# Designed miniproteins, single chains, continued (3): the designs that were tried, part 4

Each design is a single chain, and the fold is of that chain. pLDDT is the mean over its residues in the fold that is shown.

## One batch from the design tools (miniprotein)

Design m8107
Fold by ESMFold2-Fast:
Structure m8107 (fold): chain A 80 residues (1-80)
Amino acid sequence: LQAYAEELGKLGPEAAREKVAALVEEALRRLVEEGKMTEEQAEEWRRAMLGESDLPEHWTEEELLEFAEHLREALEELIA
């Protein structure tokens, strides 16, 4: 992750944003396909991650941590 963040830092803001957005969308798509998130939850996460909205108030701290862990695992698989 640190090495990947440094590579993103070498890109212009637009290019870095596009790469992060594509990676997040692919990871969320996989989580929905695997049944670890609903399509609605993935869309809420995607919008929050891309700054389009806030995280839903109805999500508990435990749910946020669980989804963050699943997203981290999916991102690691996509980067590897």
Scores: mean pLDDT 68

Design m8108
Fold by ESMFold2-Fast:
Structure m8108 (fold): chain A 55 residues (1-55)
Amino acid sequence: PELVFPPDTLPRSNKLPVVRDVETGAEFPAEDVEGYRENNPEEELPAFEPVDLSA
């Protein structure tokens, strides 16, 4: 669609998925990383991988 629906509300840290920085191994909430990326589209973030809580 031409009109994108921007994130108006973010889900709380109730059940946020976690991602891991592939470079440093540091873990962050996926929502937090997504929000940072949204707020800083000009910044280039390192590669993040979803953390598999269920093996």
Scores: mean pLDDT 58

Design m8109
Fold by ESMFold2-Fast:
Structure m8109 (fold): chain A 67 residues (1-67)
Amino acid sequence: DEELEQKRKEYEPLAQRLNELLNNEDLEKQEKIFEEWIEEARKEGDEKMVKAIERMLEAFKEALKKK
């Protein structure tokens, strides 16, 4: 389904950025960025996006624990 693939690609740049940030282990700054993304998604009324960003934040924290 092209629509689902489009959403996946839409999140792919965020995932790449997340990988860069993991190398720096700058969790405190990244938490603020995720919070801003959540607030923007709430303004747009996109609850699906809010949940997606929250999942990415948890994945980010789990990945940092590996280091």
Scores: mean pLDDT 67

Design m8110
Fold by ESMFold2-Fast:
Structure m8110 (fold): chain A 70 residues (1-70)
Amino acid sequence: LSEGQKRALDTVYASEKPLSQREVAEAAGVSQANVSNLRKKGLVQTTEDGKIAAPTAADIARRIIEMAEK
């Protein structure tokens, strides 16, 4: 993860509600492309409206299983 992507993750995790990709980018001071890469990597939950939210415990568990299974 780049330093910008880490700031974006901190922004998402600090938010109590889903944020748009633009809101995350503006708050973290990164490009929307960096936020899109976080979505692609499954590091954040993406709503149908393209909003970004912190992953649930289930999302985190699924990610761990994917990494363990190979």
Scores: mean pLDDT 71

Design m8111
Fold by ESMFold2-Fast:
Structure m8111 (fold): chain A 78 residues (1-78)
Amino acid sequence: MARASKTFKAGDPVQPLVDFLRSHGVSVPDFAPDTTVGALAAYLGMDPAVRAQGVEVEPAVILGEVPDDTEITVTVPV
């Protein structure tokens, strides 16, 4: 299967990640303007329906504390 990947920093604003997911057909709710990439990555890890659509997040955001400079790679099917 073809895949698209994009890397974000955990402390970055969420909107570019939301736009990336939506551009590849992933249904994502609206988030508050102060939501970070790290918070959305944790949410994606909790939603089995999103993961069942082939969405992958690396590293796995298991702990609620992630440094702002942590690189998070999100991969979606295309």
Scores: mean pLDDT 71

Design m8112
Fold by ESMFold2-Fast:
Structure m8112 (fold): chain A 93 residues (1-93)
Amino acid sequence: MQKVKDEIRQIVDDASSPLEAVRRLSDYVSRHSNLPAFKYTASDPPTLEFGDGLSSKNIINVSGQYKAVLDGNGNLVSGELYIGPSYVESIPQ
């Protein structure tokens, strides 16, 4: 799983904004299965965490928990994205 974690980190590092990072991560998750659990916090600077403790093994077909707050210019002020550890989960758009 290290290679997948490195790919996820690269997506975050290459994104021009936290909102772009969320969009790219959502696309990545939709194309892959058996992903590690991770939490992305869209702060300045953004943070990315991996670990089993970030996962509740929720009953069948749990979408990633997503929360976002935008400023008056449409910039992401804060946001969190959670992905389940065992399966690709649908993420709210």
Scores: mean pLDDT 54

Design m8113
Fold by ESMFold2-Fast:
Structure m8113 (fold): chain A 78 residues (1-78)
Amino acid sequence: SWREALRALPDGTLLRLRFPEGPAAAGEALGIAAEVMAETGKRLGLAVAVVPPGASEEEIAALEARMEAAEAELLAEM
């Protein structure tokens, strides 16, 4: 399961997550990640992009740029 996979990751792991299924799937996955971090004391960096249905190529490029910026911020904190 997603929860078991997260528990197996080393502390300080950076994850790039993309959710083409939309915000509900992203919310569920992030909720589980928050629970695992709270239970284990583990720090996981999460760079998250939710791709809305019908997203344009420009919107996808903007999401990629935001993920890259988020990853840089997370790496500075980890």
Scores: mean pLDDT 72

Design m8114
Fold by ESMFold2-Fast:
Structure m8114 (fold): chain A 85 residues (1-85)
Amino acid sequence: AAARAAKEAQVLAAFREGLKKAGIKGIISVKPLNPAGTMLAKALRIENGKEIEVDAAAQVNPDGTLTVVVSVPGKINETLELKLK
């Protein structure tokens, strides 16, 4: 339905913003928003001039925020919190 599509677009836009702030060069793939409020992505990040594939997840929180986690191999996960509205 239109409301679900609008919510998914809102979450995807915030997720893309969070990934850009985390230094992501581009998105390889993104899965639709699931019933638990999670959106998963595969992305490319530049580390020391080398492209690496990273896993990313966005979680919609009950308070209307979005938590974005980027899992870079060999590093502590990077976590960003964004407002959806």
Scores: mean pLDDT 78

Design m8115
Fold by ESMFold2-Fast:
Structure m8115 (fold): chain A 68 residues (1-68)
Amino acid sequence: SPVEELLARLTARLRAVPGLSDEQIAELERVVRFTLRYLAAQGLSREEMERRAGAATDALAADALARA
């Protein structure tokens, strides 16, 4: 599944971000999963899903760090 492949890669990127707790990573993974499922339901290409979900993942990580 493109959703599960992209989720695995984006979750690995979250785990590589210094300063995120395991609880924050788990919560962000849930948000990213729902985002990917939403984008897939809209009929977006794999490339566009990766681009949009990647940008959303980066923004979510930055917001989590800024709030700490």
Scores: mean pLDDT 85

Design m8116
Fold by ESMFold2-Fast:
Order: sequence, then C-alpha cells, then structure tokens
Structure m8116 (fold): chain A 60 residues (1-60)
Amino acid sequence: ALSFDGSGSAEDLVLTGTGVPGGTVTATLTDGSTRSAAIDAAGNFTLTVDARRLASISQS
C-alpha cells in the first residue's frame, strides 16, 4: 500500500513515504503535468512538488 507524509513550504512540498519496492510514485499537478520518483528496494521514496499545484498521487 502507498503511504506518505508531506512537509515543506507552500512552494516546495517534500513528500516522503513508503510503497511497493521498485515501483514509481507519480504526482499529478492541477495543470495536468506530472512529477515522478522511483521507490527504492526498501520501499521508501522522496518526491518534491509544488504544494500549491498538487492534485493527486498514485503508484505504478
């Protein structure tokens, strides 16, 4: 299961959490653009996005 926590400023949200090892976390922004990060072998990831534009997060 994907789980995460967010910290940072209104301009720079750092998302850290756990997911399926070897997968990819994709953040979808309100303008339709995406940001992605790989999940490591231990199940951890870190993804930095613009907090004002974050719409959703998914794992694949």
Scores: mean pLDDT 74

Design m8117
Fold by ESMFold2-Fast:
Structure m8117 (fold): chain A 62 residues (1-62)
Amino acid sequence: PLTLEEARRAVEEARRALEEDPTEATAAVIKGELERHLPDFPPEFRAEAEELLRRADEILGK
């Protein structure tokens, strides 16, 4: 499982990437990373990771 520090950094990086460059290419990369690590996220960050996944899916036009 990810540590709290690793999870916080991953969430902050994903959020920043989607806010600064909301393109399909960036959304696809962020989605892949978050989906891969979602089971390893601590409960404190899981809901936020899932929200970022939904945002990425919206950008991808799914």
Scores: mean pLDDT 79

Design m8118
Fold by ESMFold2-Fast:
Structure m8118 (fold): chain A 55 residues (1-55)
Amino acid sequence: SEETAAKIARLVGHSFDLSEDKQQAVVDEVVANADRAADDADLGRWAAGIAKDMS
């Protein structure tokens, strides 16, 4: 679960062309709150929101 959340968040951060530090910030936030997401699609949408705010 945490490993999957981290992988999704990292891929999303990379897709937004974020720096490594910002990609890690997205991963940390998504992983810390992974239990609040309904599924992997919800995790991806949430990660995209965080990444967009950092872009």
Scores: mean pLDDT 78

Design m8119
Fold by ESMFold2-Fast:
Formats: C-alpha cells, sequence, structure tokens
Structure m8119 (fold): chain A 90 residues (1-90)
C-alpha cells in the first residue's frame, strides 16, 4: 500500500493518492499524504509545510520520503526536495 501511495505522490496524482490512502491502515499518514499532494497542486505553502512536516514525522519509509522529494522537485521546490531526499537516505 505504501508503494502505491509513494508512486501517486511522486506523480502528483491526487486520485491515485486518495485510492492508495483508502487502503492504508495508518489513517493519519494517509490524511497528510493527500494534504501534501493537494498543497503541491495548489501551491499553498502554509498547508505544504504543515503536511510535509506531519508526513515525515509519521513515516520512516525511505520510499515515501524519496517520492515526496520527487514531487517537490517537479514543483520547482529544490531546497525542500533536497531536505526530503536527505531524510530518505538517512
Amino acid sequence: AELALANAISELDLDAAQKAASEIGNKRLAKYAIALVKALQNVDFSQLYYALGMLLTLTTSPVLAKAVADALEKKGMKKLAAEAREVAET
């Protein structure tokens, strides 16, 4: 389930993220992953920083952290992408 969510996040596919989130047992992780994709699509920086912080706190998955970094890079947020990538590689 986390791999499907990671793929949806990296592709900025909200529909796929919502579907993957419905299959995840961790409802808090699912909630903040969906919030992150929405914030990235809408360029809502306040929601982005909040959702990113919560998601990274709730997951220790390098796959999810890499997917988040890829999504941030696609939106031109190079500094945040580098920070998320560092979390993925730690």
Scores: mean pLDDT 74

Design m8120
Fold by ESMFold2-Fast:
Structure m8120 (fold): chain A 100 residues (1-100)
Amino acid sequence: MSAAAPSQSKLYEEIEKLLKELEEEIKKLEKNKIEATEPEEAEKKKKEFIEKLKEAVAKKDLEGVLELLKEFLKWLIKAAKEKKISAEEARKFLEEFTSV
């Protein structure tokens, strides 16, 4: 049985790196007790990602699912760095996304 395609292997590496970066950003938010500055806008963006993920899952598009996870993680990291979300919201959004 063959290993994952080269493009998928690269996506997995990028996702793993983004997950590590997200954990470090969440840890910083927890240590500094940062309150969310734009929680309503973050909730809207999270819902947009969840809708796209549900569509990709329904189509059985694994590469699309991985690309959406990558985009979601990049957005979540940026929102955390900009203090638009709290550590609790970041963990909740990640859980909701990965539960689909």
Scores: mean pLDDT 78

Design m8121
Fold by ESMFold2-Fast:
Structure m8121 (fold): chain A 97 residues (1-97)
Amino acid sequence: MTPEERKRLEEEVEASMLVMGLSALKLAPTITEEDVKLAIKILERVKEFVEESENEEAKRMLLEAAKELYESIKDKAKPEDVEEMKELIEEIEEEVE
């Protein structure tokens, strides 16, 4: 495996793990304050990933997962946390589009 192939594989693995994390939070039957804080941390890492990566497919997949999570929890989280998540998603969307 070349260094470039290894880096691409590592990026694809990270993107998959981030999508799985977002999906797990979306499917959670109850959302705690700790779950919302974890969602924000995952979204911050998604933002960093889309800023650093050139993998268009991974970026689109992450943006879709982030938007789906936001729609599922926006009515269950504190207004300040909802606004922070919305701002992160808007920043992710700018890097993907």
Scores: mean pLDDT 82

Design m8122
Fold by ESMFold2-Fast:
Structure m8122 (fold): chain A 89 residues (1-89)
Amino acid sequence: GAERAAEAAGAHQDDPVKAGELASNIAREVAKKNGVPEMAEAIERSTRKAAEKGDPGAVARASVTGILHAEQGNPEAAKRAADAAADSA
């Protein structure tokens, strides 16, 4: 879950686009397990937005925060947190 997303983003912090793609993959797995595929879409959009700004830290924050809240079964909080993290980039 969130730990895997953080590890993936951190491992590719010099390539924010690749970090975002890996985090998005993990978000899809979490969304499938919880039956909310729309959460994967929201997290993917937020991580891509952060990656476009060229800030790998923002990519890590957006992916980890979104996935963590999705794992807790709070999709609205996950969406807001991921978007806020991406916007802080």
Scores: mean pLDDT 63

Design m8123
Fold by ESMFold2-Fast:
Structure m8123 (fold): chain A 87 residues (1-87)
Amino acid sequence: VKLSRAERDALLDRSMEIAREAVEMLRAGESVETVFERVRARIDELPREQAIRAARFLASYFATFPDDPRLQELARRLREYEAELRA
């Protein structure tokens, strides 16, 4: 299924909202497990194709913070989740 430009722009905005919420939860002292469950729940609200793209985008985004082990673990879990969505 192909996404329109408007759908891609909306998905990017939604993905960035999820990223900001995740970072805020981590700063508030929430565990990586709790944050991942929230991120997963937000992504699960999306249609499958958009969920796959959001998980992939978020994994790549969090991976750009190599000095933050919690964000690296979140990126790893999101890659596993993206693989599950594609199976």
Scores: mean pLDDT 84

Design m8124
Fold by ESMFold2-Fast:
Structure m8124 (fold): chain A 92 residues (1-92)
Amino acid sequence: DLVERLAELLREFAKALYGEELPFERALEVVEEERREIAALPKEKLPELEEQLRAAGEYYAAKAEAMGKPEAAELARRIGELAVELVREIAA
């Protein structure tokens, strides 16, 4: 569920920010690959990754706002929040 939600948000973000139609299957591949990479990290590194993902969400939100795309900014923040949730789920 969480992986599928992240994939859909990435698809919406690409469309809102760049007008790109990202296929759901491709977005799902990206999230699944990231999930595998996170799962392969030592558990001691997961808190650092949570902070990095939160910062990345805010970075892309600020970029989208600078481009006059507040809808994309909100999507970037939601993606960051759910990515942190994914890390916590893997850590559990």
Scores: mean pLDDT 84

Design m8125
Fold by ESMFold2-Fast:
Parts: sequence; structure tokens; C-alpha cells
Structure m8125 (fold): chain A 84 residues (1-84)
Amino acid sequence: SKEEEYKKILEEIKRVVEEALEQMKKAKSLEEAQKIAEEALLRLGELVTKLFEIEPNPPDSVKKELKELVTGFLKEVEEILKKL
């Protein structure tokens, strides 16, 4: 179902975010952390594109979860980079 397809993509987005943040926290330089963030953003872009290919107007619950995952990721990236 479309609902199960949305759940799988959102779970994959969550995993990418969590793995990237963990790797960035272990980075020894600003350049290393930036490279990890860039690779994660490219992967997230592909997953977001795939999510919107399911249907042009996803349910509000899906859009809300996506927004929270992306905005949360960007804020944590900023905090990690600021400490390096």
C-alpha cells in the first residue's frame, strides 16, 4: 500500500539522519564533518524525491514527519559544525 511505502521511506530517512549525526560527532575535523553532512544531504534528497513520486500530494502526517526529520537534522548539523 502507499501508506506502507511512505513508512518505509520515512524509516530510511530517519536511519540516514541518525547514522550521519553519529558519524559527524566522531569526526576529527570540520572538513570531515562537512563531507559526512554533504553525503547525507544528497541521500536525503534522493529519498525525499522518491517519497513525492508515490503521489504528488502526500498525507499531512507524512509531510509533518518529513519536515520534523529534515529541520531536526539541519539544526543538529549546525550545532556539531559550530563545535568544530
Scores: mean pLDDT 88

Design m8126
Fold by ESMFold2-Fast:
Structure m8126 (fold): chain A 69 residues (1-69)
Amino acid sequence: ELKIGGGVLSDLEAVLESPELSDEEKLAKAKEMFDALGPGQRENLLAMVEKMNIPEELKKELIEYLKSM
């Protein structure tokens, strides 16, 4: 279940679903958000990303980054 604080989930969805952002920009912004939340949220963020309707390549990069935390 998603327990990510405040507007972070909404912010992540807005970034990852934005048609105006490239996959590279989406990765960069999402990684910054992950860093701000810290490694304690890794499992929650992994579960969230796996359930998001985003491109598989973007999903793979985000999961790899989260696992490296």
Scores: mean pLDDT 73

Design m8127
Fold by ESMFold2-Fast:
Structure m8127 (fold): chain A 78 residues (1-78)
Amino acid sequence: AEIELDEENIKEIAKLIAKKLGTDKVEEIAEAIKKAVLESQGKSRSEAIRAIAREIAKATGVSEEEALKALEEIGFVP
């Protein structure tokens, strides 16, 4: 199933992810999530979540595995 999020929900998720990753890059994470969600339209939930993890990793400099774990801890399990 596709993931749809409004801008306010994306910002709140970005704040939670930033806290878990130990970074202040909230706006960069929010833009990464927005980009990944848009590019994952028509893809499975697992593919969308992995795309979000990749874009967060690029934006923050953490590994994809660390980004994926942070997403899983807030309820986005692939």
Scores: mean pLDDT 78

Design m8128
Fold by ESMFold2-Fast:
Structure m8128 (fold): chain A 89 residues (1-89)
Amino acid sequence: IEDLPPLEAYALAVAYRTVAEDVRAKYPQFKEIAEKLEKLADEAYEHAVKQGFDPSKLTPEERERFLRLADEHYAKLKSEVEKEIQKKL
């Protein structure tokens, strides 16, 4: 996380939050996994903000890059989390 550029760290924070919401909705019995992802989202967001990231100042090109990065991180995290949950079922 400390080596990530601010935009990438923010995209990762959004991805962690979205996967955590999916886990709470689809697998409420795995609340501890959702809580772990929420903590990681908070840490990634704090890292971005500490580096001066301001989401209100994104250019159209930066917003497009952000959405792509968030989608990529979401896909990877969702796959990893679903594999972890499947091992516990």
Scores: mean pLDDT 83

Design m8129
Fold by ESMFold2-Fast:
Structure m8129 (fold): chain A 100 residues (1-100)
Amino acid sequence: MEAPEEVVELGRRLTEEIRRLAEELGLSEEELREIVAEALSRVLGIPLEKAREILSSEESEQAFLEELKASLSDEELIEILERIQREIVRLLRERLRERE
C-alpha cells in the first residue's frame, strides 16, 4: 500500500519520454510544460494554476507525490500516471493542429 521508489522513477521516466516525443514533434519546452500542466489539471480535477505550481520545481513535484501516496494506493498512483500520459498525448496532438 505504500508506494515504492519505482513509482517515483516511473513518473520521472514518463515525463522524460513525453518531453522527448514533444521534441521530435517540434514543440517548444514551454509548450510541453503547459501541456503537462493541463493534463494534470484535467486528470486530477485541480485548477490549472495549481498544476503549474506543482511543476514549478522538483520539491513541489515531490511534495505533491507524497500527498498522492498518503491518499492513494500504489496501484492507483500508476493508474493516474497512465491517465496523465494519455491526456498529454491527446493535448500534444491538439496543440500541433492549432499551430498548423
Scores: mean pLDDT 71

Design m8130
Fold by ESMFold2-Fast:
Structure m8130 (fold): chain A 92 residues (1-92)
Amino acid sequence: MREEAAELLLRAAELLAEATPDPEKAREIREAGEELARLIREGASPEEAVAGARTLVAAAEHIAATGSPEQARLAREAAELARRAAEIAREA
């Protein structure tokens, strides 16, 4: 369950980074995803992991609203994966 949430969050961050045209911001998104996945795997703070996943959802929704059709598609998939990760992390 924690591993599933961590994997979903890593994939969400990867898709969101792919949707992000700024290479520096894409790197920051990947790093944030790796840190959140680490927190989930360690089980240190479920509330912090849930908050981080929700932050990725908000960022993905912004890109979906403002990006190209391809960026919006990737961002929507990222948002769904991050929401699923937040649900699993909240129940763990």
Scores: mean pLDDT 81

Design m8131
Fold by ESMFold2-Fast:
Structure m8131 (fold): chain A 55 residues (1-55)
Amino acid sequence: MAPTLAEIREELLARGMPEASVDHLLAEMVRGRVSPEQRRLALENWLASLDRAAA
C-alpha cells in the first residue's frame, strides 16, 4: 500500500532527516501531484540514501 504524506514525514524524521528538508520534499510532492506509487518509490529511495549516508 502506498504511504500517506504523514507516514512519509514520520519515517524520514525517524531516520534523522532534518524537518526543513522533509517539509520541502513533501511540498514538492504536493505541487507535483505525484501518484501514490511515486510517493512510495521516493520514500524507498530517500531511506536507501539515508542508510548509505549513515553507513
Scores: mean pLDDT 75

Design m8132
Fold by ESMFold2-Fast:
Structure m8132 (fold): chain A 108 residues (1-108)
Amino acid sequence: SSSLANNGLKLAKEALELIEKAKKSSGEEKKKIILEAQITIGMLRIIIGVLKTTGERPKLSEEQIKELEELKKRAKEIAEDESVDEEVRKLARELAELIEEFLELATS
């Protein structure tokens, strides 16, 4: 489904934006952003789960695949950055893994 594919890409972009904001935030604001990132990552995980259970190949353009590859690269950079707190790095790791699964489904 192009709709599920487009929603998956949108959620991946929103999750990375929230992770970048969490990296720059502190206190109660950071806690709220982390919760929003967890929810967004959870929604992306649901989309990937639906694609896996239905066997449906997500219809992504070459441009969308490139965008997902760049999002994955940036998420990996954050996950490996020891100057970033562990909670934010964990979210970045989870996002990178989900984007990799999404790309594998699109290119199978």
Scores: mean pLDDT 89

Design m8133
Fold by ESMFold2-Fast:
Structure m8133 (fold): chain A 94 residues (1-94)
Amino acid sequence: TITTTKSIGPAKDGNTVTATGTISAAEPQTVRVETVAKKSKDIETGELANVEAQPARTVQVAAGPATFTGTAKVVGAKETNDAVSVEVKLTVLP
């Protein structure tokens, strides 16, 4: 089972938005952890012009619940008074 939380914060220069994702599996897993950041208003289009997301990483996890954090930092001033939406994407690898 994978549960992720979307976090929304102001798209202002230097602001950091943090989201979490949790996986719970019956057996040990290799998991790819990705941070996805989007302008909140443009969430479906995925526009990322002024946001630096944490790089993807691969982690080995034991059976049971494991929680991961992803961060994105706003770089440069936003023109539209928009917000940044951040999610952690967890992918179980073979």
Scores: mean pLDDT 69

Design m8134
Fold by ESMFold2-Fast:
Structure m8134 (fold): chain A 82 residues (1-82)
Amino acid sequence: SLAELAKKIHEKIKNATREERLQMIADLPSLPPLEQKLLRTQLRYYAIKNDDDEILEALAETPLELQWLKEARENYKKIKDK
């Protein structure tokens, strides 16, 4: 099921090393479209939550996307203190 796939991806990212997360990003184009979307989305949230610039930079396909991701990270920092 989609829920089982999403849970498996979440646990994989959570338990991965930094190098393994970077490898997941490198391997994104080889995955089916739905799995690409789920993995990319979960890696973005992981990087925002954990203030991981290296993962944000690796995920961004354009300079504009990188700017938006860094802005989302700054907004997350402000919200989590409320």
Scores: mean pLDDT 82

Design m8135
Fold by ESMFold2-Fast:
Structure m8135 (fold): chain A 62 residues (1-62)
Amino acid sequence: GVSEEEVQEIGRKLSKETGITDTIEVLKLVAKELEKKKGIPLDVKESDSGAEIREKIDKILE
């Protein structure tokens, strides 16, 4: 599983590294990073809302 703390830490790191502060764009980057780190396909789409991306991340939370 993935903790909420890990999700928040990845988001802060990616926001700092990219300069992106938009919540939805950072959340998309977090989802892609989680896929890389955990090897779990989240199937995040470009048209996904923040809520839809969050639901996909929530499926892998502890």
Scores: mean pLDDT 76

Design m8136
Fold by ESMFold2-Fast:
Structure m8136 (fold): chain A 100 residues (1-100)
Amino acid sequence: SEVEELVERGRRRIRERDVEGLYREVERLIELGAYDEAAELIVEALEAGLPLPREAIVRAILAESAAGGSKAVNRASMLVGPKELHEAILRSLEELLKKK
């Protein structure tokens, strides 16, 4: 499936340390409604020590949460810590509030 091909491409981006390429594959997965797969790629990238932008982490977590999931939130919290995750969420909310 297209989802499986995007996941394989995302894992290749992680191995190559291509953060921008990884983000494009993650955005495409979110557009297709593959929120679990998008969140898993973000967690795998964090586990591999890739310097991910906070926006990508928050986007994947919010997409999974909107679909009724919580697995990515739990795993991301273990990797980046609750404080860093909390700060990323607050920053995204502040940017949304500035647009209103």
Scores: mean pLDDT 67

Design m8137
Fold by ESMFold2-Fast:
Structure m8137 (fold): chain A 65 residues (1-65)
Amino acid sequence: GEEKADKLISEAESEIEKLVSEGKTNDEIKEELESKYTPQLKSLDSEDAAKVSTGIVNKLMELSG
């Protein structure tokens, strides 16, 4: 459901902020997020999975811009 998607977005955003603070590149962050969140995304419907993916991309763009 949407609540699970919102939780995953919040967790991913916190992880992105941590990895950015550790000096990780966007490519390294993407690889780590794919490894961690791909199994969870497969358990969501396509709309919720798209929301999570969009949230992750938006957060990366915000912090790297």
Scores: mean pLDDT 78

Design m8138
Fold by ESMFold2-Fast:
Formats: C-alpha cells, structure tokens, sequence
Structure m8138 (fold): chain A 86 residues (1-86)
C-alpha cells in the first residue's frame, strides 16, 4: 500500500513539474498501473507499467530532465516491487 502511495506521489510530481508530453504520458501510465493494482487487476497494471517503461526509455534517449527521469524511474520500481509482492 505505501509503495503505491509513494509511486502515485512521484508520478503526480512529474505531471505537475514537466512540460514534456512523453514524461507526462509515462507518469499517467504509472497512475493507471497504481489504480489497476488497487482494484486487484494485475494484468492491467502490468500493461500500464510496461507502457510507462517505454515512455521512460524514449524520454531518457531524448535528453529529458534528469530529476524528473529519476522520479519516474523510482515510481516504476515501486510499482514493479508491489507487483512482485502480490
């Protein structure tokens, strides 16, 4: 539960502080993954976290803000940890 709360907080910070549509899209996918996990939909959560990881890779290769990339990566890891704990 606390892992998902921290992941949500980090994703919301990326959405608030970024003007990069790729970072915003990836962060929104993290929020969708968190919502899916809260409903017990593991498959939907895996799909959304996979999309977030693709968005992270694209943003990183494009030279996006390193502080926002770090927050996004942490949020992805927290969701993956929650998925492995279920």
Amino acid sequence: MRLLEEARRLAEEVIEKSTDPVLISAAKQILRAVEALERGDLLEAEIHIGMAKIGYSVAKMAGADPELLEKLERAIRLVEEALRSL
Scores: mean pLDDT 87

Design m8139
Fold by ESMFold2-Fast:
Structure m8139 (fold): chain A 76 residues (1-76)
Amino acid sequence: MKVVIVLDDSVDIDKVLEVAKKFSETAKKVGDNAVVFDLDEKDIEKFLEELKKAFPEFKLFHGYLGDDLVVFMRKK
């Protein structure tokens, strides 16, 4: 499964990449506002919980677009 995280300018993309790399070796930055990686469907819930713990000051919205998970991070 492909995961795409879209970030507001207020989010530290390098910290998001750091969390993503714990779950996937394919994790990389795309431009200044996105992180993309491959993840097994079984790890999705654990990844989202870890992301919420790492970024408690940000609101996370997520949804599925076909077989892809899209996550939006916004300042509260």
Scores: mean pLDDT 81

Design m8140
Fold by ESMFold2-Fast:
Structure m8140 (fold): chain A 67 residues (1-67)
Amino acid sequence: NAMEEHGEIALRVKPLAEELAAETDPARQDALFDRIVKEVKELHEKYGGEIKYYAKRSTPEEAAAVH
């Protein structure tokens, strides 16, 4: 279930996203962002690609595609 996958991603990613929002060091921000992307990709693989676009939206390429 895509909604269940979203829920698990949110639960795993929320603490990291909060740390990223509070972090002012660019090197630490980069490391936290990489960890978030890794967690999202691992959950995407676990659920067999049900919401593959979600992990893709977390990449710089997908962010650039919005414009």
Scores: mean pLDDT 63

Design m8141
Fold by ESMFold2-Fast:
Structure m8141 (fold): chain A 100 residues (1-100)
Amino acid sequence: MSEEEKLINEIEKKVEELERLVQEKDIEGAKEVFREIKELFKKLAEKSKDEKIKEIAEEAARFIETGLEAAETMSEDEQIELFKGAIETLKEIIEKIKKI
């Protein structure tokens, strides 16, 4: 498995973990995993030699950072809805990367 494929696989596993934590309403755990997903996308952008994968990964990291900043001003219920929306967006991003 390439280093790029390993990072994509790690991101998928972390998105699954995020989905579980959101179902459990573990907001602090969800925030921690969301930060970990951001760092994995940053690593993917740094290590990928494909310009499209770099662009998508950098955009994903910015999306996550914006979500984390927005969450600081939100209620617990609003944070759960934000993370649910983020999970669907992240799944779409991962599928786009896999098609490259």
Scores: mean pLDDT 87

